# Designs tried in a protein design run: designed miniproteins, single chains, continued (2). Part 49

Each design is a single chain, and the fold is of that chain. pLDDT is the mean over its residues in the fold that is shown.

## One batch from the design tools (miniprotein)

Design m5687
Fold by ESMFold2-Fast:
Structure m5687 (fold): chain A 73 residues (1-73)
Amino acid sequence: MKEEADKLKEEADKLNEEATRYGQRARQLASDPSASLEEVQEVARKALELMNEAGKLKDRYDELKSQIEKEEA
């Protein structure tokens, strides 16, 4: 059970890092006058999708961690 929780946390952290990188890139593109609006929107959308996926994994991790704490108490 702890190994499963650790894996979920690691996966969520990786997706959050990717989302942050895509978000930073979207901001850089938005400030670049040579970048297309479509490119900025695509990168920003990718960041949002990664954040949503990471959030779901974090919710599962939090739920599993809560169950572990209750069972160990």
Scores: mean pLDDT 79

Design m5688
Fold by ESMFold2-Fast:
Structure m5688 (fold): chain A 98 residues (1-98)
Amino acid sequence: SSDDQDQRFQQTVNRTQQVIQRSQQLIDEVRQRIPSLPPDDQRRAQQIIRYGQQSVQQSQNLLQQGVTTRDVTIAERAYRIAQSSYTVLQSFIDRIRR
């Protein structure tokens, strides 16, 4: 129904924004840790930051399109990209912390 679609849409938008914000925080944490990392991990950290920034930008662009068109499919695609990059960033941080 229209109400179910509106709820799903709003929930997807909210979750996507939350994941984007968390991903940006993880990118900032990776940057802060770079000076204390071994050279190989510094190079990997730079690659992860570039990947994370690109994915965040792509998710933001898709989310804006989804919001403007009220297209839940576009919003869900934005969420999947954001969640995938968040997982990669979180895994890298877990590795360099542990």
Scores: mean pLDDT 88

Design m5689
Fold by ESMFold2-Fast:
Structure m5689 (fold): chain A 58 residues (1-58)
Amino acid sequence: SVAELQAEVRRLAAEILALDPSLAPVAERMLAAADTGDEVILRAAVHEGRRLIAELRA
């Protein structure tokens, strides 16, 4: 559901900020994307957030 995607984007934004506080602007953009409620935007944000977290954890 859109609500589940919004929750996931917000969770990923929080994880990115916890891993690297200098990425606050990225986390802020992800939270803005979550607020749109647009499924296409949300799916793209989930994909990018997961990719970035994988890179930060490598």
Scores: mean pLDDT 88

Design m5690
Fold by ESMFold2-Fast:
Structure m5690 (fold): chain A 88 residues (1-88)
Amino acid sequence: MEIKTKAKFTTEDGGTLEVEVTVNEDGSVRIKVKGTKQDADGKTITVEKEAELENATGSEINRKIFELVDEVLKELGMSKKGKLEYVE
């Protein structure tokens, strides 16, 4: 049984952050964080980061998610303040 969860976050400056976590039957976990915003010229800029963990606890998964989210937001210059929404 594979468990896949997707969460979408919208920043106060209009940027979007998507987090995808896949927990496989073998205990491996894939975390993908994708940030998207428009630059000063109206061009869409995207930054993606991915990590894989083996035999991770829920706490380790959460820590890695926050780490990748922080890195993506810093690279895009997006606000860390916003609303986290679950898409499905």
Scores: mean pLDDT 74

Design m5691
Fold by ESMFold2-Fast:
Structure m5691 (fold): chain A 64 residues (1-64)
Amino acid sequence: SLQQELRRAELLLGATEGIIDIVRWMTRKTGDFELGDALIAKLEEQRREIRERIRALREQIAAA
C-alpha cells in the first residue's frame, strides 16, 4: 500500500541521515576529507531523492 511505502521511505530517510552523521564522524577521525566529501555528496543526493519520494507519496495519499 502507499502507506507502507511511505513508512519504508521514512525509515530509509532516517537511516540515510544516520549514515551521513557516521561518515562525517569517521572523516574527522581519519582526515580523509576527499573520500568523506565524496561519500557525503552521494548520500545527500540519495537523501534528496528519498525526500522527493516521500513528498510524492504524501500527495498521492492525500488525493486518494
Scores: mean pLDDT 88

Design m5692
Fold by ESMFold2-Fast:
Structure m5692 (fold): chain A 85 residues (1-85)
Amino acid sequence: SATEESMIYSYNTAVESGIKNKDFDAIKSALAYLAERVGEEGPALTKQAEEVVDKLKNGELSEDEAIEKLHGIVREIVRKIMEKR
């Protein structure tokens, strides 16, 4: 849907901006806020996002690898929100 695509685009853009600016706390906060709307599964998705950000910060992931993984997490969170779980 247009709403789903718009939400994915907005949070993917926030992730890319946060990585470019090395604002890891902004990435974590944005994804935690989005994941709250999922309900029961939200904390697990927040933890997955935090693990990706921490691996990027520690040099275990490249910026491109982190973007790909975080875009996947955004898509999964938005999918679950749209399913009204």
Scores: mean pLDDT 85

Design m5693
Fold by ESMFold2-Fast:
Structure m5693 (fold): chain A 88 residues (1-88)
Amino acid sequence: MDRIRRKEEALRNILEIIEKGKKKHESDEEIVKNLEEAEKLVKELYEAAISGSKTREELQRLAVKAMSKLPLPPEERAEVSRHLADII
């Protein structure tokens, strides 16, 4: 139960960062599209992590792919990276 709660909190924090990024860059279609792709990958990672359908290595690859889609400042990228580690 506590592990699932930690993963849910991590997902919520990542989605909040992505949503703030979308609002900040709302006029930039490419940035918004990349943030939407990152959101889909993070949700896929979360579902795979809670269902146990993927190995740790596969989850790590999804996390790297999600991070590659984040056109965010280094500090916000570091926060997302920390939260992704809590999901894996």
Scores: mean pLDDT 83

Design m5694
Fold by ESMFold2-Fast:
Structure m5694 (fold): chain A 92 residues (1-92)
Amino acid sequence: VRELEERGRELIERGREGLELILRAGEDGSIMDESEEIRERGLELFKEGLEVAERLKKEYGIVINDPSVVLIPPLELIREGERLLEEARRLR
């Protein structure tokens, strides 16, 4: 249960990082060059999110279905992390 809470917080942190990156790009206004760099950074966050999801499945038997979640990973990671925290509270 404690490990489940820790994983939930980790996913939220990853999602917030990605969301912050997207928001900063919108504020800067030089979107063309930043779009390429942000796309690459987003892809790294996508891969990291998948690794965390696989660890959750392997260690805790929690199945995060569908790699399509990876298409909007910052928001999905936050949402999934919140669900894990709520599940941990339910188990207690």
Scores: mean pLDDT 56

Design m5695
Fold by ESMFold2-Fast:
Structure m5695 (fold): chain A 55 residues (1-55)
Amino acid sequence: SLLDIPGVDADLARRIAMYAIRNNGGKMPTTIAALTRVPGIDRALARQIIQAIYQ
C-alpha cells in the first residue's frame, strides 16, 4: 500500500487518492510530473512512489 512507502503517511496517501479521483479518473498518477501536482509531493518523493509501485 502507499503507507509502506517511506515519506508517505495516511494524510499524504489520502491526498494522492483525492488527486486521482478529481484529475485522473480515479487512476493512480504514473509519472513524476503528475505526482508533483499533489500538494506535499516533491520530485524526490514522486520518484520514490513510482519506484515502489512500478518496480
Scores: mean pLDDT 75

Design m5696
Fold by ESMFold2-Fast:
Structure m5696 (fold): chain A 68 residues (1-68)
Amino acid sequence: MLSEEERRKVMAVVDEVIDLIDEKNLSEAEAVELTERLLAERGITDEAVRAAVIENLKGEIALRQAAA
């Protein structure tokens, strides 16, 4: 499981990317690329964790688009 510090970093990245999607209309590809970059910059390099975060982000984007 993620440490509390790693979990805070992941949540901060997701919140930042979601805000940018809402404010700047980022595409899914742009949001995924930004998320991968920010996670790597903040030391989240575990492939399974990164994959799970990206999958969750894609799911949230899809739900938001379907609810429009």
Scores: mean pLDDT 78

Design m5697
Fold by ESMFold2-Fast:
Structure m5697 (fold): chain A 98 residues (1-98)
Amino acid sequence: AAEELARYRAERAKALGEDEATSLINFIAGSLYLAAGDFLYYIQNNKEEAIKTYEQAIEDFEKAVEAARRSTHPDAPQMVAEAERLLKRAKEALEKVK
């Protein structure tokens, strides 16, 4: 069980290069900030913190797109498309709350 988990993590790390890992980490961070921005604006009615949080999501998604574009991995085009889709969503969310 523990050895199987360690092997799974090692195989996953080997399958993902530095650019793929950088893209994934920034995509996850951007997604969390986008969700946090929505929570701040719609649930907490905190427009100022929502703006700041959406701007952070945009920055992280831009880094995710850039890292994915450098990747030669077969999944890189899909990673770019997904990151660009959420980048557009974050920009639309920011414009709506400004």
Scores: mean pLDDT 82

Design m5698
Fold by ESMFold2-Fast:
Structure m5698 (fold): chain A 86 residues (1-86)
Amino acid sequence: SLEELAEYFEEEAEELLASVSPELQEKARKLGEEKAAEGIASEEKFKEIAGRAGEGLSKASSNNEEELAETAGYLLAVSKVIREKL
């Protein structure tokens, strides 16, 4: 279901955020809110945001905390857009 998909993305985002600094966690959550607003307003923007989240998840590995935080932000954005469209 869409609810299960949104929950999955939220759980993946929280796991990534647990591995980064508090400053990066705050930055990621702010990014997520900003991107969620864009995705809610525009279907094309939502498609771009979902693509960015998928790319981040599909990376074989990343030791870069900034990249992990950015991926978490996009995952949070996707989850929020899905929940708003339910």
Scores: mean pLDDT 83

Design m5699
Fold by ESMFold2-Fast:
Structure m5699 (fold): chain A 77 residues (1-77)
Amino acid sequence: NVEKLLEEAQKALDEGNYVEAARLFSEAAIELSKTDPIKATNLLVAMALQAVAAGSEEALKIVREGMKKSDEIIKKN
């Protein structure tokens, strides 16, 4: 359930858990990539900016992998 993933991702972000937020937002964006590629891309870009602002290299790496997977799904569809 994408809605549940987004709720959990936002909670992780609000708690300053950037790695968990990156993981959950990336999972949600990958699921959305087939149905709403614009929203998927916006989620990944927003999370990347949060990871950079927080100085979390691990979170940024997770988002980059999510972006790669999302792009592959979008290009296939």
Scores: mean pLDDT 87

Design m5700
Fold by ESMFold2-Fast:
Structure m5700 (fold): chain A 83 residues (1-83)
Amino acid sequence: GSLSEKEFEAEVLLALGLIYLGIARSMLDHGEPLDEVIETLKKAIELFEKALRILEEAGSPLVPQARADLEGVKAELKRVEAQ
């Protein structure tokens, strides 16, 4: 069937989170200021956290993947902060 409004919202938030994660990785590769990279990663985290909340409330089968994505970006933030 078609996506529900809540599932669609969560998928858009996940996609935006991945875009911000990609931007942060590109910034690191190009030697951009670490403060800017950290702020971009924090934005990705906020987007994944919002998406995960919606998916959990909806009982979505995407919850494990969204949780893994969130854990991944949090781990990258910790690595950047340790530089």
Scores: mean pLDDT 85

Design m5701
Fold by ESMFold2-Fast:
Structure m5701 (fold): chain A 95 residues (1-95)
Amino acid sequence: EEEKERIKNMTEEEIKAELKRLLARHYGLPEPAPDETNADLVRRFAEATPDTVEGAKLVTAVGIELAAIDFSVKLAKEGNEVGIEDLIRIRRDLR
């Protein structure tokens, strides 16, 4: 209830910013800038990651998670319970 109410009271930008910061901390990335796009974040991470198969997989995983955050935020703001539950799960998993 408390987490659901918190998400409902936040803007899309606030939710995205919080989850992107948690994602960055989880993967040891620099904190995202307020106006930084997902493409910019993925590019910065790719530049910092070794040119290996394992590095490429990690960059791909980060890109997928960023896209999933954006999609779940959209669903949650449309009042979709699945979107809200996904945001709660993502936040929990990144902590």
Scores: mean pLDDT 76

Design m5702
Fold by ESMFold2-Fast:
Structure m5702 (fold): chain A 89 residues (1-89)
Amino acid sequence: DEIARLREETLELEQRALELREEFLKVGSPAQIAALNAKLNELIAQAKRDIAPLAEDPSQELELLRGAKAYAERAAALYEEAIAEARAA
């Protein structure tokens, strides 16, 4: 089931972003641009996943979940960047 698979993958990426955010907050400032961009992408991923079940058809739900996954991936990558920048200083 593609919908169930995308939802699971999105949740795993959101969890990864959350863990990276917690790690970042030990070494950096949430005001850093990379961290702010990461948080924005994290919030968009959560919003898309939350509204996906409200879609009129499975095609719309799939598109929302694919979007949620992409934003969750970006959030994780941006938090990894923020951690690297903070640790290099």
Scores: mean pLDDT 86

Design m5703
Fold by ESMFold2-Fast:
Structure m5703 (fold): chain A 79 residues (1-79)
Amino acid sequence: SNSLKNALGYVENALEALKQGDVLTASRYLNDARGYAIRGGDLETVSLLTEAMRALSLGDKEKAIEYLEKAIETLKKSL
């Protein structure tokens, strides 16, 4: 799915931004990724991205990174 390919690209960009400490940029990429995952019908990825966004809102960067890495693995299996 083109939507799921776009979701993967945005999740990878969000992970890179978080590794560089740019939480605002990561949050913007995650909103885009979640939108594409919804359009692609990937409920598992939507759930993982929602949990990553929750972790960021709580200041838990390490937990957010774990959820993003799981989302990347799930998306790669769907492509």
Scores: mean pLDDT 89

Design m5704
Fold by ESMFold2-Fast:
Structure m5704 (fold): chain A 82 residues (1-82)
Amino acid sequence: SREELLEEIKELIEEILLSSGEVSEEEARQRAEEFRKYIGSLSPEELRVLAKGLREMAAEEKDPEIKEKLLKIAELLEELVA
């Protein structure tokens, strides 16, 4: 379940990065994998702080598709703490 949550978070991060138009597919995959490793190393308290930060980013996001993905990542981070 933990590995499944981390993989889903990675996939959502990759999709957000690709949607931004800022990075290539290869760069998006590399950055998403780095984020997955980083998230996997965080304590429960650090995961809660990250989830809160993503919800704050989502509140300011104008693109509804990116907003939904940010909120989904926050939910999955909260599931990692449960």
Scores: mean pLDDT 85

Design m5705
Fold by ESMFold2-Fast:
Structure m5705 (fold): chain A 81 residues (1-81)
Amino acid sequence: REAVAALEELAEKLRELGDEEGKKKLLELAKKLGPKLSSLEYQLVLASKILKVPVEVLRKAQTDPELAEEIEKRAEELLKA
């Protein structure tokens, strides 16, 4: 589903940036949680672990475009770090 696809996309970007260990961990996480990503709650928990942002903030981002932009910036910073 969408969260698994997003994790695979992030893993590919990390590989292109030279972070092979990060990519491996994200792909393993996607495989492990794939069967459990049938609900939005599991997708939010997964994103929270990857972005290191509280689940409550991610829930608010679903209805707050300004907050969604801040989450996107955090994801980009993690990819650069």
Scores: mean pLDDT 59

Design m5706
Fold by ESMFold2-Fast:
Formats: C-alpha cells, structure tokens, sequence
Structure m5706 (fold): chain A 59 residues (1-59)
C-alpha cells in the first residue's frame, strides 16, 4: 500500500517539475509559444490530479 503511494508521489514530483518548467518558460516566451506551453501545462496538471485521485483511492 505505502509502496504504491510512494510510486504515485514520485510520479507527481516529476510531473510538478515539468509543470514548473513549462510555466517558467511560458512566462518569458513569445505569446504564441507561451499559449502552447500553458496548454501542455494544463495536460500535465490533469495527470497530476489523476495521480492524486489514485492515491486517495489507495488510502
């Protein structure tokens, strides 16, 4: 049980790093690229939310 939670938390941490990178890049990118990075960041956020729900289901 705890091993599964640790696995999901590790995945969330990796996705958070990617999300942070995309948001940082979007803030300094040209408007066209900024919009693309924000859209990809939204997809990463959905993956994080799905993993958080998996942790809730395991607990």
Amino acid sequence: KENVIAKYESAIAMLQDRLDDFETTAAVAPPQLSAQYLAEGAEIQERINALKKKIEDVK
Scores: mean pLDDT 79

Design m5707
Fold by ESMFold2-Fast:
Structure m5707 (fold): chain A 68 residues (1-68)
Amino acid sequence: MEELLEEKAKEAMKLDKEGKQAIADGDMSTAVKSGEEIKKLGEELAKETGLSPEEGYRLLQQKVDELE
């Protein structure tokens, strides 16, 4: 679980950076897609761990904060 959480958190951090760069470049479609992929990572984490989607997303955000 911990290793999966860290892997998903690192992917979310990468997507967040890509989304911020897309906003700076005026590519709003890519920025929206990055946000959707981050939400999907939280849902996948929830499914793999038996948590609710909301709990999975919260854990993902907490781990991202810890890795910063």
Scores: mean pLDDT 78

Design m5708
Fold by ESMFold2-Fast:
Structure m5708 (fold): chain A 83 residues (1-83)
Amino acid sequence: MMEEKKKKLIEEKERLLEETGRFIDEVLVPEPSVENAEEAVKKLEELLKKLEELESLGIKEPELKKQVRGALELTKKKLEELK
């Protein structure tokens, strides 16, 4: 049971990481807008939550968590600049 839960959470994290990266590269970077920046913040926050859930289960990715946190801070700064 626990192994299946870990697999599902890892799959969700990998999917969210891909979706978030694609959104930033293909949507936010080419067309910076308040709407796109808010969506990117939401995706990055969801990804960070999934990483924290995995960490609580013993699956630690400190470098990825640091990168996601950094991306979130930069995206929030971009959002403030667009307001």
Scores: mean pLDDT 82

Design m5709
Fold by ESMFold2-Fast:
Structure m5709 (fold): chain A 62 residues (1-62)
Amino acid sequence: MKEFEELREKVENTDPTSKKGMTYASAELGLAVLLVVSKKTGEDPSKEIEKVKEQLKKVLEE
């Protein structure tokens, strides 16, 4: 999933001790869980993924 790959790249290129690094890592874990559940149940995770993106943006802009 493109969104997960982009987020993973941000985690790898960001200082893990920074607020941004910790925020990206938390979002990556959340998206990974959503992808696993979607694959197992066949449910579309798009709405949940958008919520994670919106929360990530708000935290990083504050």
Scores: mean pLDDT 72

Design m5710
Fold by ESMFold2-Fast:
Structure m5710 (fold): chain A 87 residues (1-87)
Amino acid sequence: SSELEALRAEIARETARVLADPADTAAVHRLVNLVGRLANLLRPSDPEGAAALGAAAQELLDAPVEERPRVAQRLTDLAFAAIDRAE
């Protein structure tokens, strides 16, 4: 769907910002909000994938700055896998 494609592009963009500057808390919050929107869209068809996305997004919010790149990359990998399953 065009909405899933747009979310994929926006998630990739915010993830790149977090990887470039792990101290960019605004980029972390935008990434978490995008993943939250994705989880809400997927929950009726993929409740386990949606739950995993929610848990990984919370892990990113709780992560110290030095762990943000690793956690953001894992979150993005899970998000893209969930989008691929929905298509």
Scores: mean pLDDT 90

Design m5711
Fold by ESMFold2-Fast:
Formats: C-alpha cells, sequence, structure tokens
Structure m5711 (fold): chain A 120 residues (1-120)
C-alpha cells in the first residue's frame, strides 16, 4: 500500500539520519557539541513517532504523501538548526569538519527521501 511504502521511505530516512548523527557524536570531542547532537536525536525521534502515527491514521494517498514530505522537511530543518548551533559551540576545527560532513550527508538523504515520496 502507499502507506507501507511511505512509512518505509520515512523509516529508511530516519535510520540514516540517526546513524549519521550517532557517528558525528562519536567523532566529535567537544561535550557541548555532543549534547546538542544528542538533544537533536531525541527531537528527531519525537517527530518521527508523530509522523508515523499521522501516516497510519491518514485517509487518502495525497495526505500520506504530504505527511511524509512534511516529516522529512521538519527533520531536515531540525538537523540544520542543531548542526548550526553545534558549529558555533565547536572549538576544534576537526569537530567543525565532522559536523559539516554530517549536515551534507543528511541533506542528501532528505533529497533522496523527498524524490521517493514524489514518485509514490
Amino acid sequence: SMKEEALKILDEFVEGVERILKEAISKTKDPEVKKVLQDALEKIRTLYNEAKEAIEKADSEEEVKQLGKRAVNEIRTLVSEAVGKAIELAKDPEDISVLRQAARRIDELAETALKKLDEL
């Protein structure tokens, strides 16, 4: 069903985002940077659970697609804001490099997820 396909796309997107952020947490040295990324992971999980519930309750294919796209964009925005804050706090150029790479990889995942949702 379109719900199952949209949920799969969202699940793969969120799993990828969580993996990239956990890797960034592991590779960064600054405890304040780690805390910002950890807080972002918790907020992403909340958005993901809310989006899943909304998609499961949706009554039309158009609503499913719109809810999926909204979730991807909300998570993308949250990550962008969190990475921006983390970069401002970062004192180590290596931490900044890790954060910029994480942001780029997450943007690529978001673009992929949005294209897959558009093709439903």
Scores: mean pLDDT 91

Design m5712
Fold by ESMFold2-Fast:
Structure m5712 (fold): chain A 84 residues (1-84)
Amino acid sequence: LSNEEKIAVLRKAIAELQGLLEAAKAGQVSREEVLAAIQRLQGELAKLGITLPPLVVGPDDSAVQLLEAMIEQLQAKIAELEAE
């Protein structure tokens, strides 16, 4: 995959996570569902050669906090790829 293609995939992932963030803020999705969605996304990105640093998850971290942290990681990866 080109950096342009990787950036397009990451932007789609951010949009999906932003939708989940809205649902989490509305109390419509559980912390466990958010963790499962993040793990699935990380696996999909890894298959495309996109590696992310491990997400540090505390026992008291909310669904909202986990989604915000993941979105920040994806935004940082886009910035890294754009700098290449």
Scores: mean pLDDT 82

Design m5713
Fold by ESMFold2-Fast:
Structure m5713 (fold): chain A 90 residues (1-90)
Amino acid sequence: SMAALEAFQKEVEELEQRISRLQSLVDLASRLTPPSQVLTEARNLLSQAQQLLQQAKASPDPAERQRLIKEAQELVNRAQELLLPIILGS
């Protein structure tokens, strides 16, 4: 349906914005702090999420799109959890 397609596009846009913001945070933190395994892991998760979003956008299959979006969202959530101490730090 048109509503389902619109919901998909909004979810993609929201995830792309979240990935961009978290990538910027990782880049900033990397310049201000010593090398960290947490920052490396967060960067890798965000890169994987971005690749999954590209695959979702290219996929003609609604079921595959939903699977890829869910997988990307889980990776973004994991990256955000790893970065929580940095986000909440003053």
Scores: mean pLDDT 85

Design m5714
Fold by ESMFold2-Fast:
Structure m5714 (fold): chain A 67 residues (1-67)
Amino acid sequence: SLEEANKAAAEASRRVAEAVEDGKTAEEAYQEALELAKSYEEHKDQLVSLIEISYGIAKQERARREA
């Protein structure tokens, strides 16, 4: 459902952001979120896009702090 999809996206975004200090954990959270998103037929495309954007932002913030 949309509610379940939104919950999954929110949790994925939070995990990626929190794990940005641990690159391996951030990647694991991202992959887990993508697999979950692909299981939602109704909202798969929206969830994948949101997760990809969140991961991209987290990676950029990580790079900024490490630079």
Scores: mean pLDDT 66

Design m5715
Fold by ESMFold2-Fast:
Structure m5715 (fold): chain A 71 residues (1-71)
Amino acid sequence: MREKKLEEYKELALEFLATLAGWEELPEEVQKRLREKALEAAERLAEVTESREEFLLGLTGELVAEAKRLV
């Protein structure tokens, strides 16, 4: 059930973004780009990670890299 795992990880990625301190303080354009990056990264990471912890570590790295690119 690859598709079910992917949807679960996409939801997890968006939930993770929403729980970050200061998320609501970010400009709307930055929030949009980070959501787009989270979904894109979730698709790639869902295929190569075996645990939710590995997924979240990979996602965090991708989001930090994208945030640095936007500043």
Scores: mean pLDDT 74

Design m5716
Fold by ESMFold2-Fast:
Structure m5716 (fold): chain A 98 residues (1-98)
Amino acid sequence: SRLVELVRELGEALKEYMLKRAEKEGNEEAKAKIEAIAEPITKEGEEGLEELARRGVHLSDEQLESVRAIAEKLRAMGTEEAKRIAEALLELAELLAE
């Protein structure tokens, strides 16, 4: 499923973004915590989106606007990882739109 692939791509891109930020700040504790929680969060996200897809649930206009706002803020950060997360979020929103 493309939804499952997007969740994995989002999880990996978010993990890379957070790890690079923690590395720049010299925050080894944050880095270790990010690594510990990334996989469980991604797995739960996969299972959740597969369930939503099975139920035919779509994002509301308000939820789509929120996703777009988050994506624009991520793009403004100017990092490759943030731009990748933004693109994946927009693609996910489009797939879940009515």
Scores: mean pLDDT 68

Design m5717
Fold by ESMFold2-Fast:
Formats: sequence, C-alpha cells, structure tokens
Structure m5717 (fold): chain A 94 residues (1-94)
Amino acid sequence: HMTFEDFVEREEELMERLKEAGLAGDLEKVVEVMKELAELLYEMVEAGFISPEEALKGFERAIGEAEKHLPEELREEFRKRVKKYYEELKEKLS
C-alpha cells in the first residue's frame, strides 16, 4: 500500500495528466483521469490521510482545473459525466 508521500505524488501525476488531456481536447481521457482521481481520494480517506470533506473538495478543485483546460464546448458534457463519480465518491464516504 502507498505512503502519504506516494499518494501526493500520484495525485500530482493525475493532475498533470488531467491538464494534458484537457489541452488536447480529449474528453474521454479527462473523464478517465477524474475516475482514477476519485479512486485515489477514496483510498487516501480509507488510509486515514485525509478527511471525507477534504477528498470531496479535492475532487471539486480537479473539476475546476479540468474546465480551465478543456474547450468551452466540452465543459457541459464533462460536468455531466464527472458528476456520477462525484456522487459515487460521496456515497462511498458516507
């Protein structure tokens, strides 16, 4: 299992991949990276490194970062697709 430092490095890696996919206009990759981020944030809560509230706020920040890099016309579809992972993460953390 990962240390806290490993989790932070993995989150930074996912955020860089999110930026790259967003700049490429690759909605499918952006959504896949968001799914991986939700899984990572859940694991960090289970490991006791962050709170459920911190995990949900981290996910919300990643949505904002993805939207900055995505073409405007893809942002609505991105929000619709990523909402399911946000709700799933919230449910798992309750």
Scores: mean pLDDT 86

Design m5718
Fold by ESMFold2-Fast:
Structure m5718 (fold): chain A 67 residues (1-67)
Amino acid sequence: SEAERRLKIMELALESLEYQKKLIAQGMPPEEAGFKATKEYLERVLELDPDNETAKSALEAMKKVAG
């Protein structure tokens, strides 16, 4: 259902924030930790909603910055 998909995406967002905190606690710079956590979050969102244009655009923008 739509509600279940939105709940899953919200859970992924919370997991991404916890992952970012863990990376920072391990000594990773905040900018690098944020980039890594956000990239993995967007990839997981696209697995649940492949037609999410906002997530596609954000991930493509991140790839251009990294390349």
Scores: mean pLDDT 82

Design m5719
Fold by ESMFold2-Fast:
Structure m5719 (fold): chain A 80 residues (1-80)
Amino acid sequence: VREQIEKDIEDTLKAVEELLKEYPDNERIQKMGEEARKLAEEARKETDLNKQVDLAIEASAIVTLAEIYKYMEELGEKKK
């Protein structure tokens, strides 16, 4: 179980790095990426398995939200 969580954390960190590289000037995406990275790093140090899973899930979810936010921001820019 820990091995699977560790792989998920590594995948999340890779996704964060790609997101940050692609959108260096987008403040919201940068903040979301940094938050996801912090949660993933905390998950690595967490000794309680349930908390570690929760942190890993939250980190992954933030990456997904950042992708969604990107699309929403592009749509929002067309207003007025």
Scores: mean pLDDT 74

Design m5720
Fold by ESMFold2-Fast:
Structure m5720 (fold): chain A 76 residues (1-76)
Amino acid sequence: AEKYRKELEADPDNVVAVAELLAEYILAGDLESAREIAVRLRQLMVERPTETAKALQRVREKYGIEVVNRILELIS
């Protein structure tokens, strides 16, 4: 979480860092932080759809489809 948080401080539009930080909060059961980051990912899905799709594919490969499904529920 700390690594991705620092990446977001340096580049707030880093879609990979947003998606991975959200995945880590979901896995930790931190739903409050997850919902906050989900708002940003929802915005990035509109602004950068291709980059966001690639970031979600990376999350699927690293954390599994269940985590991706939970992310999609939070941003829907």
Scores: mean pLDDT 78

Design m5721
Fold by ESMFold2-Fast:
Structure m5721 (fold): chain A 87 residues (1-87)
Amino acid sequence: SEELKKAYDLLVEGSFYITFGEALKEVLGDTPLADQYIKTGEAIRAEGIKLLEEKNPDLPEEEKKKIISDAEEEGKRKAFERDPELL
């Protein structure tokens, strides 16, 4: 469904921003920019989880957990491949 795809995309995006912000802290040390990326990612992730739970009532809980896990892994992978200077 379109709602399922949107939830997945938000979960990927949220995970991307959280992982990227955490990576910035490791490379650059404590920075307001890294904190902002993490906070933004957490908000996006929360929206994705909300859409997954509220708009997909027919999905089993085990399937929802797998979707969240898969999206988090994809977001993390994309963050490690990103050049910080291109954001």
Scores: mean pLDDT 82

